# Designed miniproteins, single chains, part 59

Each design is a single chain, and the fold is of that chain. pLDDT is the mean over its residues in the fold that is shown.

## One batch from the design tools (miniprotein)

Design m2174
Fold by ESMFold2-Fast:
Structure m2174 (fold): chain A 98 residues (1-98)
Amino acid sequence: AKAERLQRAAEEAIEELRKAAEEAKRKGKEGLEGLQKTADEVAERLRELDEEVGEEVRRGHGLGSAAALQLSPKEGIETMAKITIEAIRRATKRAVAR
């Protein structure tokens, strides 16, 4: 039950981040800020279900944000979304295996 809830939340979070990244690419610089907010909200929501998953997603988002500072807005948006989604997938898989 808990593992199923976490898996569903992770799948919804990944879909939300994919949609946010597509919208962000249309908005340019302003879109990057919107994606950062969405990633923070996703990390907090996942942390409520599993503290370790939320912590790993928060670290992934931090790495993605740092990488985005070295890139164009479009490339930064794509990189941050990719790193955050990958962190969600890895953390959730590990948590479900516990």
Scores: mean pLDDT 81

Design m2175
Fold by ESMFold2-Fast:
Structure m2175 (fold): chain A 97 residues (1-97)
Amino acid sequence: MENTQIGALYLEQKKYEEAIEYYEKAIKENPDDAYAWLNLGEAYLKQEKYEKAIEYYEKSLALKPTAAGYRNLGKAYEKLGKFEEAKEYYKKAEELE
């Protein structure tokens, strides 16, 4: 089973530390895996580590712009109280749908 798939299973079980471990392994094997970066960001978001989540979402979006990536970035900025930035990213997400 691929490290990204194992990470996703741990994320579903709310085992965020284990999810992070396997997504980090996936990124070491393939640093261009935009979805592994996106999911790593989501695991940090679930741990309320919003600035780390933003860093990893931005890495994912630099590799592959996605509606999900912009929406998650907007959510992280909203959690930090940065509502203007959140609004801009939610608009970018809508433009990609």
Scores: mean pLDDT 86

Design m2176
Fold by ESMFold2-Fast:
Structure m2176 (fold): chain A 58 residues (1-58)
Amino acid sequence: MTDMEKLAELFGKLAEEKYGLKIETTDGFEIGEKLREAGISSEEASELVGEAVEELNK
């Protein structure tokens, strides 16, 4: 078990919920690239990672 895998899973789930993207990976880099391809800014992606970190700590 790694906290990074859990974080990436939450990041992907939040991205799918917020932007309607299909995220089938637990790799945080690949999730970030999918967000970039969808036109989501790096600032918005960073904010979403912050939300995933908060969710992980609950």
Scores: mean pLDDT 77

Design m2177
Fold by ESMFold2-Fast:
Structure m2177 (fold): chain A 70 residues (1-70)
Amino acid sequence: SMNREQAKQILLQGLDQAKLSHKDNYDPETYAQRVAQLDQLKEQIRNDSGEQAQQQIDDVAQSLEDFAKK
């Protein structure tokens, strides 16, 4: 599905931006923990694994479809 592939790219780009945008807004330990969580999610998205990651891809793909129906 084109929407699914687009959703994966949007999520991966969003996670990369999240890692950059908030580095100065978290304490070092919280930032490191969040980066580790984001990196784990990125790998699950890339490898088409993880039930939660697959659900997020499906949710974004559905949002793209719903937006297109406006």
Scores: mean pLDDT 77

Design m2178
Fold by ESMFold2-Fast:
Structure m2178 (fold): chain A 66 residues (1-66)
Amino acid sequence: MEELIEKAIEAAEAGDYDAATEYLVKFAESLGLKAGANLVKRIVERYGAAGARAVAESFRAQAELD
């Protein structure tokens, strides 16, 4: 599952925000979380790789609180 975060960050670094969003949504779904693809895409487009990292860490923190 860490592979999805890694791929999302790599896609964001390459400027492929659609791919980065897909990987982050799949990561959220793997944790049993529901993620809004449109919101994730907006964050990644605005903050790039840093945004992708922040979204992934947010999903992981949310899952750990269950």
Scores: mean pLDDT 81

Design m2179
Fold by ESMFold2-Fast:
Order: C-alpha cells, then sequence, then structure tokens
Structure m2179 (fold): chain A 76 residues (1-76)
C-alpha cells in the first residue's frame, strides 16, 4: 500500500508529466490537444484528492488539490 508520502510524490510527478506533455503539444502547435490534456488532468487530480481524503492521506490529497489548481490555470 502506498504511504501518504509515496502517494504525494507520485501525484507531484504525474502533474509535472501532464504539464510537460501539454508544453510539448503547444510547441507543436497542438493547442486544443494541450488544453484538453490539462483539463482532463485537472479533473482527474480533483477526483483523486477526494478519494485520498476519504483514505486519510492528507498530504497526498493536498498535493492533488494543488495539482488540479495548477493544471486548471494552465488550461485557461
Amino acid sequence: MLSDEEAAEKLRRAVEGVLAYAERLRAEGREEEARAALERGAREAREAAEELERMGLEKAAEEARRGAERLAREAA
């Protein structure tokens, strides 16, 4: 089972991966695909935060909420 610290680290890396992927898509002129990826990532991170809170993984949940905020901002 993932610890709170391990889950938080995985979420941070996942968010960074989505941001890097979107940046690459933008560099290729694929802006609509980049925005869709960011919006999907933000939704998934928000859903993960709710699940992690139910599991009592507060640190991971906070990381997921922060990630959702960052991805949503980049999509705008």
Scores: mean pLDDT 86

Design m2180
Fold by ESMFold2-Fast:
Structure m2180 (fold): chain A 102 residues (1-102)
Amino acid sequence: DLDKKKEELEKKYAEVQKQLSETYDQLLQTVSELADLARESQDPALQEALRLILLGEEIPEELWAALTPEQRALLARLIELQKKTDELREEALKLKEELDNL
C-alpha cells in the first residue's frame, strides 16, 4: 500500500525535522555561549579552538591541553552537536528523496 508507506515516511520525516530543529537550536546556543566566553576571557586558546571547529578543522592535542576542563566540555558538546546536526540533515534528505520518488 503506497498510501501507508507514504504516511510512514511523512511521519519519520516530520520526526527527523523536529529533531534537527531542536539540535540546531542547541548548536546555536552552544556557539553563542562559547563566543561569549572567548570574548569575556580574552583567552587566545579558546578563541583559536572555536575558530578551528567553526572552520570544520580538528583541534590539535596541544591546544586541548591549554583549555580548562569547562572549556573542553563545551567544545566537545559543540563538536557532538555539529555531528548530530549533519547526521540528521543527511537522514532528512534521504527521507525526502524517498517521498519524492513515491
Scores: mean pLDDT 84

Design m2181
Fold by ESMFold2-Fast:
Structure m2181 (fold): chain A 72 residues (1-72)
Amino acid sequence: DAEKYFEKGLEYLKKRDYESAVEYYEKAIKLSNYKDADALMLLAYAYLELGDYEKAEKYGELAVKLYEEKRK
């Protein structure tokens, strides 16, 4: 369940365990076929907190594009 992995990612994010948050958000995103803009945005935030600015930018841009698509 993508929702179950998303919930676990959010739990680890609250604990500031960004490495575990990344693991579970990546699982949620793969199950959604990279269509979950909320999970992509939270993954970008977790990478930002880990200092991986290149991955944070990549996943953040992907999330923004999905939000724009959902408005049409």
Scores: mean pLDDT 82

Design m2182
Fold by ESMFold2-Fast:
Structure m2182 (fold): chain A 84 residues (1-84)
Amino acid sequence: DSLRQTAEDLRALAERAAAEPEAVARGARRAAEELLKLEEKIDPEKAREAAEALRRAAELAAAGDTEGAAAHLREAARILEEAA
């Protein structure tokens, strides 16, 4: 479903963090915004938890912490897989 696809996309984004930190920061921020719009369609606590992990990933990627960004992207993916 769409949540599983989003989780797969986030895992792919995590693999790109070292090469494309600015693109990863933008992608993570966009994903967080889209997830908050889906609160009514999934567990709102899971949506907020995933959005928070994505926001942290964006901040870390923008700061050049690509390993931290990748870890938070994978955590967001895990949360979405559980919600799916």
Scores: mean pLDDT 80

Design m2183
Fold by ESMFold2-Fast:
Structure m2183 (fold): chain A 63 residues (1-63)
Amino acid sequence: GKNTIAKAVKDVPGSGPAVLALKKGEIVVVLKEYEDGNVVAKSLETGKVGLVGKDALEDLGEL
């Protein structure tokens, strides 16, 4: 598929209105990757969508 599943490798605080807050171990769907190293992701636990750094995510594979 065009989307990937990823796991948060660290806690990510919600530092702004567009930022996706995550807890370590949270599973997300990566919806869009940007050249600046940020991704738009959806948390499968909370249903929230937002920006998160790709460095905070471990790629688990394609959907």
Scores: mean pLDDT 78

Design m2184
Fold by ESMFold2-Fast:
Structure m2184 (fold): chain A 62 residues (1-62)
Amino acid sequence: MEKEIQEYQRKLEADPNNLDAANNLGKAYEKAGKPGIAKSIYEGVLRNDPDNEEAKANLAKL
């Protein structure tokens, strides 16, 4: 789980506009039992793309 988080963080450092990697990072934090961090990540996606349906759906189920 932590290795998956690290991998998605590296993808975002390489390409900050990779919103798919950001949503996957949020899901990885949910699996790690850290919904508060996942919420912050999804909120970050929505700040960049307020119409991002995946981030809205993921945030709503938290």
Scores: mean pLDDT 80

Design m2185
Fold by ESMFold2-Fast:
Structure m2185 (fold): chain A 97 residues (1-97)
Amino acid sequence: MSELEKLLDEIIDVAAEVMRKATPEQQIDAAVVLIHAATLREAVRENPELAKKISPETLKKVRELIDKARKAVEEGNVPEAISLLKEAVDLISKAIE
């Protein structure tokens, strides 16, 4: 499994945890992030060469954003967690498209 696939799986897991802790309004934003991450994960599964388009520097930045999002969820800061996950997904999308 590529590092990109692992990071996308981690984004999906954290977004799902956010949805469980979110208000109904926040669940919509969390669901959008979850759907985008799942779509990117399927794209990488169908075309593994997309993983070669993302730099090690971008992968490191994505990991840092996921770690911060996980901490935000633990602290009950759902809006911050959603914002950080969205930034992570946007970085991946921009790199592989």
Scores: mean pLDDT 87

Design m2186
Fold by ESMFold2-Fast:
Structure m2186 (fold): chain A 57 residues (1-57)
Amino acid sequence: SKEKTEAAIAEIEKVGGDNSKLPEIAKKFGVSVETLKKAYLNHQIDEGLELIKKAVG
């Protein structure tokens, strides 16, 4: 579910983006590692775009 994926992304950020923790976090929240990786990548892209917007005005 979307809620579980969002909670898993928050947990990854709490551990400083440690990739070694991705399988553990995915299992904890009942999502696939593949789904979690894709969702986290999209989250990072969205954050990067917001930083670019602020830099260029």
Scores: mean pLDDT 77

Design m2187
Fold by ESMFold2-Fast:
Order: structure tokens, then sequence, then C-alpha cells
Structure m2187 (fold): chain A 64 residues (1-64)
């Protein structure tokens, strides 16, 4: 069966959050990335996933 519009939007949001994490790790702009990830989570109703991605970003930044 084809993906629903909601499933597609969620997948796009997940990719967008992954890109924000990757860019933040390259540039050091963690504060800007955290704000944008939270906005994505709120917009697409996946705020719990957004907070998990923020925790992942913080852990990876501390390990560098």
Amino acid sequence: APLSDEEIDRAVAEVAMAVEVAVALQTGDYEGAIERIREIGRKYGIEELAEERIEELRRKAEAL
C-alpha cells in the first residue's frame, strides 16, 4: 500500500532532524539546531522523537 501523507510528512521530518544533527556536529551551531529540531517535532506532532534527537546530539557533541 502507498504511504499516507501523514507517514510521508513524518519521514520528511525525521530526515530534516537528522540533517540538523549532522550539520550541528560539523558547524558547532548546537543551539540553533536544537531550536529547529524542537520546531520540527512540534509542527509534525513528534515532539518526543525531537527530544530524543536533541539528547543524541548533546551526547555526540560531548564525545567529540
Scores: mean pLDDT 81

Design m2188
Fold by ESMFold2-Fast:
Structure m2188 (fold): chain A 57 residues (1-57)
Amino acid sequence: SEEKRKELLRLIGEILRAIGDLLEAEREGASEEEIAELEKKLEELKKKLKELDKELE
C-alpha cells in the first residue's frame, strides 16, 4: 500500500540518522553502554525495515 511505502522511506531515514549518531558517538569516545544502546536501536530499525519489506511483497 502507499502508506506502507511511506513508512519504508521514513524507516530508511531513521536508519541513516541512527548510523550518523553511532558514528558520532564512536568519534567522541562514548561509553560502551551508550554505543550498545545505539547499536540496539539500529538493529530494531533494521528489523522493522525487514518486516515492512516482507509485507510489501
Scores: mean pLDDT 81

Design m2189
Fold by ESMFold2-Fast:
Structure m2189 (fold): chain A 74 residues (1-74)
Amino acid sequence: SALEQQMRQIKETYKDDPTATISQIAALAARAGASDEEIRRLAKELGLDPEEVLTATRVARRGIEEGRRQRAAR
């Protein structure tokens, strides 16, 4: 999938920075509208901690929702 390919590219780009890897993957997953189950599965396939990725993704989702609300309030 496109999401899986992008996540693998992020992991390769930030291979020496685990924190940046998780943060960037979480931001991508939130923007892509991935479900918690998809995120857990992909994180596991990439050898990442699914709970860390999910926690970061929930934070990213909140940021996106707030941004959407602000833009929708014309």
Scores: mean pLDDT 81

Design m2190
Fold by ESMFold2-Fast:
Structure m2190 (fold): chain A 105 residues (1-105)
Amino acid sequence: GARRALDSLLEGLLVAGVLSPEDVERLRALLEAGDIEAAAELLRERLAATPGISEEAVRAFVTTFRELALVYHGEISREEAIERISRELGIPREHAAGLLDALER
């Protein structure tokens, strides 16, 4: 589900050294408050400050995070999130679905 995918995404970025434990705590607090845009902006700032991450990768992480957060809050369906990620990132729908499936494992 969306919560597991969000947790997996944040854990991956923590392990990679992109996010600190304090950043993860702040992101989770913003997500629980429904402040999705503030959470997405904090994530964008941390990714942009990390050497070696391309603008395309920043956009991919932020888009995936935002769409998963909308699913988590019941604003959109999982199917709508897949379609939006596909459209925003210019990737096939099957690739967007595979990304969400991988994060939910």
Scores: mean pLDDT 87

Design m2191
Fold by ESMFold2-Fast:
Structure m2191 (fold): chain A 80 residues (1-80)
Amino acid sequence: SQIEKEAEIIRKVAEEYLSKEVQEIVDKALEAIRKKDFEELERKIKELNKLAKSLSLKEQVILLSILGELYLMARLVERE
């Protein structure tokens, strides 16, 4: 429930500030967390980090905030 609420907030932030391409990768990262597929999550984080170099500073700051939240969610799901 809490993880689902956090995922919805992240999706809304990504939809408001980031391109559709970045949004799709974020959605796949969130799905990987839900499934506890940490190998897929690592791949999606690497894709996001590669794309970050081509983004505006504003988009980079937002993406870094999302990456921080994804890390915290993954840590919570890994424990339970």
Scores: mean pLDDT 85

Design m2192
Fold by ESMFold2-Fast:
Structure m2192 (fold): chain A 87 residues (1-87)
Amino acid sequence: SRKEQLIDRVIFMRLAIEEAQLRDEGVPIDVRNEKLGKLASELRTELAGLSVSQLEALIKELTPAFQEILDRIDDERVKATMRRLFG
């Protein structure tokens, strides 16, 4: 359903932002995975109570931080392409 798609999008965006923060803080991968799994479960419960309009507003609020993460991924893809063409 549309509501389930919006919930999955919010969870994905929140986990991406949290993972980047934990990585920047030097948190080990095992601890990061445990924290992200717990956050995903908590968010799924909380977001189930929200309306479509509230979920859309939350996505809009998260977009700037999420876009910064996407920009980092795009830079890494450009670097990988350069290595493939010139290495």
Scores: mean pLDDT 82

Design m2193
Fold by ESMFold2-Fast:
Parts: structure tokens; C-alpha cells; sequence
Structure m2193 (fold): chain A 69 residues (1-69)
């Protein structure tokens, strides 16, 4: 994906969901390093939950991360 799509994902995660910058960076990195969309979805969801997001928000974050790549 373009660097602009990655920036928009970062802004969305940070501004809409209020996640800390460190967590946002970990989510983006985990998605990019994943070997499949399913792996990206699972790793991103887990990181969001560990950061205190609800299960619903964590799943939404995972879908957005996969789509923005």
C-alpha cells in the first residue's frame, strides 16, 4: 500500500480509538509483517485488546489495518 494509506490508518487508530502511539506503531508493524491477512487480523486484534480496546473495537481495528495495507 502507499505510505499515505498507512498514515491514514495511523491517524484513524490514534484519533478515533485513542490508542497510544506505541500501540498504533506495533499494530501497523504487525499487519505489515504478517504472512497472511488472517495472521494480520489476529495479531492486530490481540494488540488492540492488550491496549484496552473492547472486543468489538479490536475486531474493527483489525479489519481496517488489513484493508489499509
Amino acid sequence: SSWEAEKELVDLLRKELGLPDDVVAKIVKAAREAKSEEEAREKVRKLALEAGASEEDAERIAELAVKAL
Scores: mean pLDDT 76

Design m2194
Fold by ESMFold2-Fast:
Structure m2194 (fold): chain A 80 residues (1-80)
Amino acid sequence: KVEELLKKGNEALGQGNFDEAIKYYEEAIKLDPNNAQALANLGYVYYLKGEKDKAIEYFKKALEIDPNNTVAKYLLEEIK
């Protein structure tokens, strides 16, 4: 279930369909609140939309679960 939602979110993100990507990643997080990949990917979509505060929030959550999440670590350093 979660894997299918992540796949759909990734497909939407790849197509530039940011609102659909957010919907699928939020559904994945609802089923698995500790999914660091879903949290980091949701943060990345908010970063691409220019919603920096939301991006920071989700990157911090991802790093609480997986301190070695490369996407969250890198992009959080870029967002000052």
Scores: mean pLDDT 85

Design m2195
Fold by ESMFold2-Fast:
Order: sequence, then C-alpha cells, then structure tokens
Structure m2195 (fold): chain A 86 residues (1-86)
Amino acid sequence: SPEAERLFNEAREKLKKAKTLDEIIEIVQEFLDKAREMGLPLGEIARLGVELLNYLRDELKASDETLDAVSQIFDDYLRELEAERA
C-alpha cells in the first residue's frame, strides 16, 4: 500500500543515518508501532520486515549483532500481533 511504502522509506532513510545499535533498534520499534497504528495486515508487516532486514544486510552492511537484534524484534512483535488477532 502507499502508506506501507511511505513508512518503509521513512525507516530506510532513518536507518541510513543511524550510527549505533540502540538508534537502529529505536527506528525499528517506531516503524512497527506506526505499522500497528495504521492497521497494516500481519503479512504486510512481515514482508516489510524481511525487506528491511535485506536492506540492512545488503545495502548498509550491518553487523551480525545488528541483524540478529532486528530479526528478534520483528519475530517478537509478529508473535505478539498474531496472539492479539487470534
């Protein structure tokens, strides 16, 4: 959706400027909170999470520590949303 792509692009721009793991975590959490507030479908949030991880790995060359932390945040968030929507 246009809203999802806008949110994704905002997250990408913030991540490009982030200098610490804590900043990256804050950006990812803000992205997920906004996605939830917008009522994005679980599958769309999951897809955007994969795209964001691919961006961090392939474009930003993020460390394994950063990729693991972000992956865990998405996994935990998706489990929480799935439980709430069940």
Scores: mean pLDDT 83

Design m2196
Fold by ESMFold2-Fast:
Structure m2196 (fold): chain A 90 residues (1-90)
Amino acid sequence: ELKEIIEKILRERVPELSDEQIKYLSELIAKAIQGDKEAFDEALETFIALVSGVPLAEVREALESGKLSPAQAEALVKFHEIMEEVHKKL
């Protein structure tokens, strides 16, 4: 059920992502909500990469350097909004 709630939120917030991408992210976010820090980091990085259209390696470098592109920064804000909506439904 948690994954289904996350999938619905993702479909509404980032309709440009494929069904497979949404399902993969929903599994990572579900694990992150349960305290899996590695799943949280992977979900964040993967989300920014998919939404901004850049490779994971570039997203990791941008996060490490603190210099996100405007598209990456917008993706980060959307990720936080999604996490807030998930927490509201728990």
Scores: mean pLDDT 85

Design m2197
Fold by ESMFold2-Fast:
Structure m2197 (fold): chain A 77 residues (1-77)
Amino acid sequence: SLPSDEEIEALAHEIAAAVYDSLADRYEKQGKKEEAIKFYEEALEHYRRSIELMDGPFRKRAEERQKEVEEKVKKLK
C-alpha cells in the first residue's frame, strides 16, 4: 500500500529533526553552545510536527527521540 500524504509529511519532519539533532551534536562538540541550542530547537520543532501526524509505535519512537533532544537542551541552558 502507498503511504498517506500525512505519513510522508511526518517522515520528512522526522528526517529533518534527525539532521538538525546531528548538526547540533557537532556544534556542541566544538563548544559552540549557542549554535547547538539553535539547531536542537529546530530538531524539537520538527519532532513536534511529526508527532502530530503519527500514531502507534512510530509516534512513540518520535516522542522518545524528542525527549532525548529536550534533555540535551536542558544541559546546555
Scores: mean pLDDT 85

Design m2198
Fold by ESMFold2-Fast:
Structure m2198 (fold): chain A 60 residues (1-60)
Amino acid sequence: GEKKEEAIELAKEVARKIAEYNELDVEKAVEQAVKAIEELPEEEWEEYIEKLKKMLESMK
């Protein structure tokens, strides 16, 4: 659904930025972020999306 796709896209963006900053494997970080979203209960996706948006704002 739309919420899952939004969460995945935001999680990928956050994972890329964190991995680049810490000189980690970006591909592995993105894979782990996607897996975390897929393992979350559907009722938690909306709250997690909001947290990811806040994290992106802090990375300006």
Scores: mean pLDDT 79

Design m2199
Fold by ESMFold2-Fast:
Structure m2199 (fold): chain A 61 residues (1-61)
Amino acid sequence: MLSKEEAIERLEELRREAEAAGDEGLATALSYALQQVKKSEDEEEANRITEAAERAARERL
């Protein structure tokens, strides 16, 4: 599992890729995931959010 900092970095990269692809829905979802990860005090919850976001991005990009 990723550290919180690594999770944020990976989600920011995916958000940029979604924006470049013109997928506004995915970019918005990744932006929300980033906000939730940044607010989370529980690393397990942050990792679950990150994994779900990565899966969605991988399937759409």
Scores: mean pLDDT 77

Design m2200
Fold by ESMFold2-Fast:
Structure m2200 (fold): chain A 65 residues (1-65)
Amino acid sequence: MSEKEKELAKKFEELIKKGAPKEEILEVVKEIAELALEEPKKAGRTKEAEEFVKKELEELEKMLK
């Protein structure tokens, strides 16, 4: 993982541990997803990666509601 991905992952864990609002947790997850989409974009697999990320974010929002 990139250094920035590691920082965002640590922030995500800290938010979970302190019981932060779901909206703050979701914002960090969206930032991680944006970074994850950079690699598929270079490999020409952007559409598949975007669909996967969108589905995961939708399921996460449903879990938090």
Scores: mean pLDDT 70

Design m2201
Fold by ESMFold2-Fast:
Structure m2201 (fold): chain A 58 residues (1-58)
Amino acid sequence: SMEEELKELAAEYEKIDKELGEGMRAGLEIAKAAETEEEAKESFEAFLENVEGYLKSK
């Protein structure tokens, strides 16, 4: 669910800025590779916060 949500956000971002969309996909891979639940959650939260900040500047 969260992975699907982040993929959808990455796709929307890629429509606006391909480079950022690629960075978001990389962030997703890092979150998926997280060895601990805490690391995965922190990665997701930082990722979403960065996305929201950029979208607000659009």
Scores: mean pLDDT 69

Design m2202
Fold by ESMFold2-Fast:
Structure m2202 (fold): chain A 65 residues (1-65)
Amino acid sequence: GKEKLIEAIKKAKDDDELNKLVEEANPSDDDGDEVSTKIIEAMEKLGITSSDGKSAREAIEKNDI
């Protein structure tokens, strides 16, 4: 689940892939998916925009998530 998505974000080399993976964490407008919710909340708490995959990757690496 969550670990796979985080690892994929960390392994992505292109910003396009990073943004795609972040969007995949919110695949639907009605998802109660804990994975997407935690990623978005973590980025918001760190002052990172939810659409910025590069910043999300940096936050994940710094917090060793």
Scores: mean pLDDT 58

Design m2203
Fold by ESMFold2-Fast:
Structure m2203 (fold): chain A 65 residues (1-65)
Amino acid sequence: SSIEEERKAYVAEVLEHLREIERQMEDAKARGDEEEYKRIAKEGTELQLEFDRKREELAARIAAA
């Protein structure tokens, strides 16, 4: 597939995963499970950092093409 298609597919997957993390955080919050909330929030932060890194890599490859 093209780099642009890879970027689109990757963005869609990450956004889906981030929505699921948000739902899990709200569920933990509703239960009063502060430790679980913090754990899930950390997972979301790590995913966001990897997402930003991968987006920059793909953008650079598209610009170079």
Scores: mean pLDDT 81

Design m2204
Fold by ESMFold2-Fast:
Structure m2204 (fold): chain A 71 residues (1-71)
Amino acid sequence: AAAKLEEINRLARLGEAAVPPLVAMLADPDPAVREMAAMQLGQLGEAAREPLRRLLTDPDPAVRRAAEAAL
């Protein structure tokens, strides 16, 4: 939902402190939320790398593509 996507954009401003809540959003049932969370995690660098690698096996191809682009 749009409200969750706005939350992801707010979390991106927290730097590494955003990693745990963004990682939790990778389990969201909405693939748009997972895709956006993966893209934001990619901007946070090394601390996000391991969670992003696990998303390479996500059932949604858009989420997998976002994880690949973020790594």
Scores: mean pLDDT 73

Design m2205
Fold by ESMFold2-Fast:
Structure m2205 (fold): chain A 78 residues (1-78)
Amino acid sequence: MSPEEIKEKVRERMEKLGEKLYKLSGDERVRELMEEAKKLALKGVEALAAGNFEEAEKLFEKALELAKEAAKIAEEAM
């Protein structure tokens, strides 16, 4: 699988998850956090493709933290 194929799959999965979490919560913060998490995850894939594993790790960790915050907001809105 090429880096471009991985980026496309990550984008599609993150967008679908963001829409689902937003529909559950109705909270605009969830949408904003998931959009930022998506951007960081895509940058992480680019860093990984370039062999920059330390940068990729940091980007993925930030993306995961934002996604966890979005999920927490969605759960608290239920």
Scores: mean pLDDT 82

Design m2206
Fold by ESMFold2-Fast:
Structure m2206 (fold): chain A 91 residues (1-91)
Amino acid sequence: SYLELLEEAIRLTEEAIEAMKKGDILKAIGLTIRTIGLLFEAERLAPAEQQAAVEKIGKLLLEANRKAMQGKFDEARKLLEEARNLLKQLQ
């Protein structure tokens, strides 16, 4: 269901934040890619009024991954935390 996809996306995003805090950047990137995949599916199942919010969260995760690849780990972590908070608001 849509809500189950949101719960899994929150879980993976929290794991990515913890990986980033521990310096496990490759793990954080991999978890973020998995979360983006889940949000692509979630957007298709989302109520019309929430589709734009799901798309915005996906863009934040893509930006977090870009920052991580550039070595901007604090910026990447803050973007992951923002995405997690927005996902929790959709539940």
Scores: mean pLDDT 89

Design m2207
Fold by ESMFold2-Fast:
Structure m2207 (fold): chain A 62 residues (1-62)
Amino acid sequence: SVEEAKAELEALTAELLAAHADDPAAQRRIRQAYESVLAAIDAEPEAAALYLRLAKRELGTV
């Protein structure tokens, strides 16, 4: 669901921010990516799972 995709994106973002706690530049990029993906999901909720998969690939959650 859209809500589950958003929750998973938030959890992923929190983990990445914690992993880069001492890198303000990386944290800025991570937050910007979160906002962009969240906006994409809000614009096209039917593609939420796709946007989440692309975010995971780009942010290295594999």
Scores: mean pLDDT 80

Design m2208
Fold by ESMFold2-Fast:
Structure m2208 (fold): chain A 104 residues (1-104)
Amino acid sequence: DPAKEETERLIEALSEVLRLAGRDDEAENLDEERLREIVREYLERNKEVAKELRENQKVLSIDERVEMLLAEAKASLAGAYQVTLMALSGLPVGKRVVERLAAA
């Protein structure tokens, strides 16, 4: 299942960063649901991305945007790369993890 493989690659990459940051308990508990929470928290801090209103379309909730990003991450390495960058924004290790995912 390609979608499962992409999700597993994201989880492994984030787990590696969490371990390097000394957050081993969080790395061990990282699963798809926790990944959703991380992405949702990022979108909540970046309200401009979360609040999109179109003339004939209702405002997408943060949860709906999280599901869209996870669907993209499951569909392509590019989506996985973007979600990983968003989740790891500001971490020194983030660039190395992103480069490794792009090379895979």
Scores: mean pLDDT 55

Design m2209
Fold by ESMFold2-Fast:
Order: C-alpha cells, then structure tokens, then sequence
Structure m2209 (fold): chain A 67 residues (1-67)
C-alpha cells in the first residue's frame, strides 16, 4: 500500500520540479527580451524534452500500479 503512495508522490514531485524548472527558464529568457513561447521552446527544446521524458517515465510507472 505504501509503495503506491510513494510512487505517486515521487511523480508529483518530479512534475512540480519540471514545471518550476521550465518557468524559471522562461522567466530568465523574458528578462533577456525573449517574449515568444516559440522562441523559448526552440532554444530550450532539449532541456524541456528531458524534463518531460523524466515525468512521463515516472507517470507510466505510477499508472501501471494504479490501474
């Protein structure tokens, strides 16, 4: 029972970390004069993809348990 909660908590924590990381990067780029979401995404595509990949992997594991 505890394992399911721990896995979900880990996924949620990773999601929050990924969102916070993306928000911080976007805020820094806005300070540099980049206001377009497209320009931001293009410049940080690899980093955003990596964050999404980590979240997706943990989310998939959690889904397998909560099915």
Amino acid sequence: MELEREEQERVEEKKREAVRKASEMMEEEQEKGITSAGDFTNKHRKELDELGREVAELSQRARERVR
Scores: mean pLDDT 69

Design m2210
Fold by ESMFold2-Fast:
Formats: C-alpha cells, sequence, structure tokens
Structure m2210 (fold): chain A 74 residues (1-74)
C-alpha cells in the first residue's frame, strides 16, 4: 500500500537522519530534539493506516530513534 511504502521510506530517512546527527557534534541539543520530534510526529501520523506488522516496525524504530538521540545528548 501507499502507507506501507511511506512507512518504509520514513524508517530509512529516520535512521539516516539520526546517523547524521550522531556524526556532527555541531548540532545543538535543541536542534537534535526538534529533529527527533519531527520524525516521531510523522510516525504518529502514519500509524493508524498501517498493518500490525508495520506498526511494530515503526514502534521499534521509534525506540531506536529515542535511544540514539539519548546517546547523542549524553
Amino acid sequence: SAEERLADRLIEVARGTVAGLAADPRFTPEQVRAVRDLILAEFDRLLPGLSPEQQARLEATRAEVDAAVDRILA
């Protein structure tokens, strides 16, 4: 479905974005949190239209993003 393709793309973009944030120490804590919040808001927007399998993948990626951001901000 279109929602499944968007979810797959969003997961790829989220992972790439977080890797970029981790690689560049010039990003402020405020910028890192703002980017995380934008990613998580997109996850929440897509969640109701997804299959249980895709919802589980998005939830796992949300936890991955939060953990990665916590490491960047430590």
Scores: mean pLDDT 84

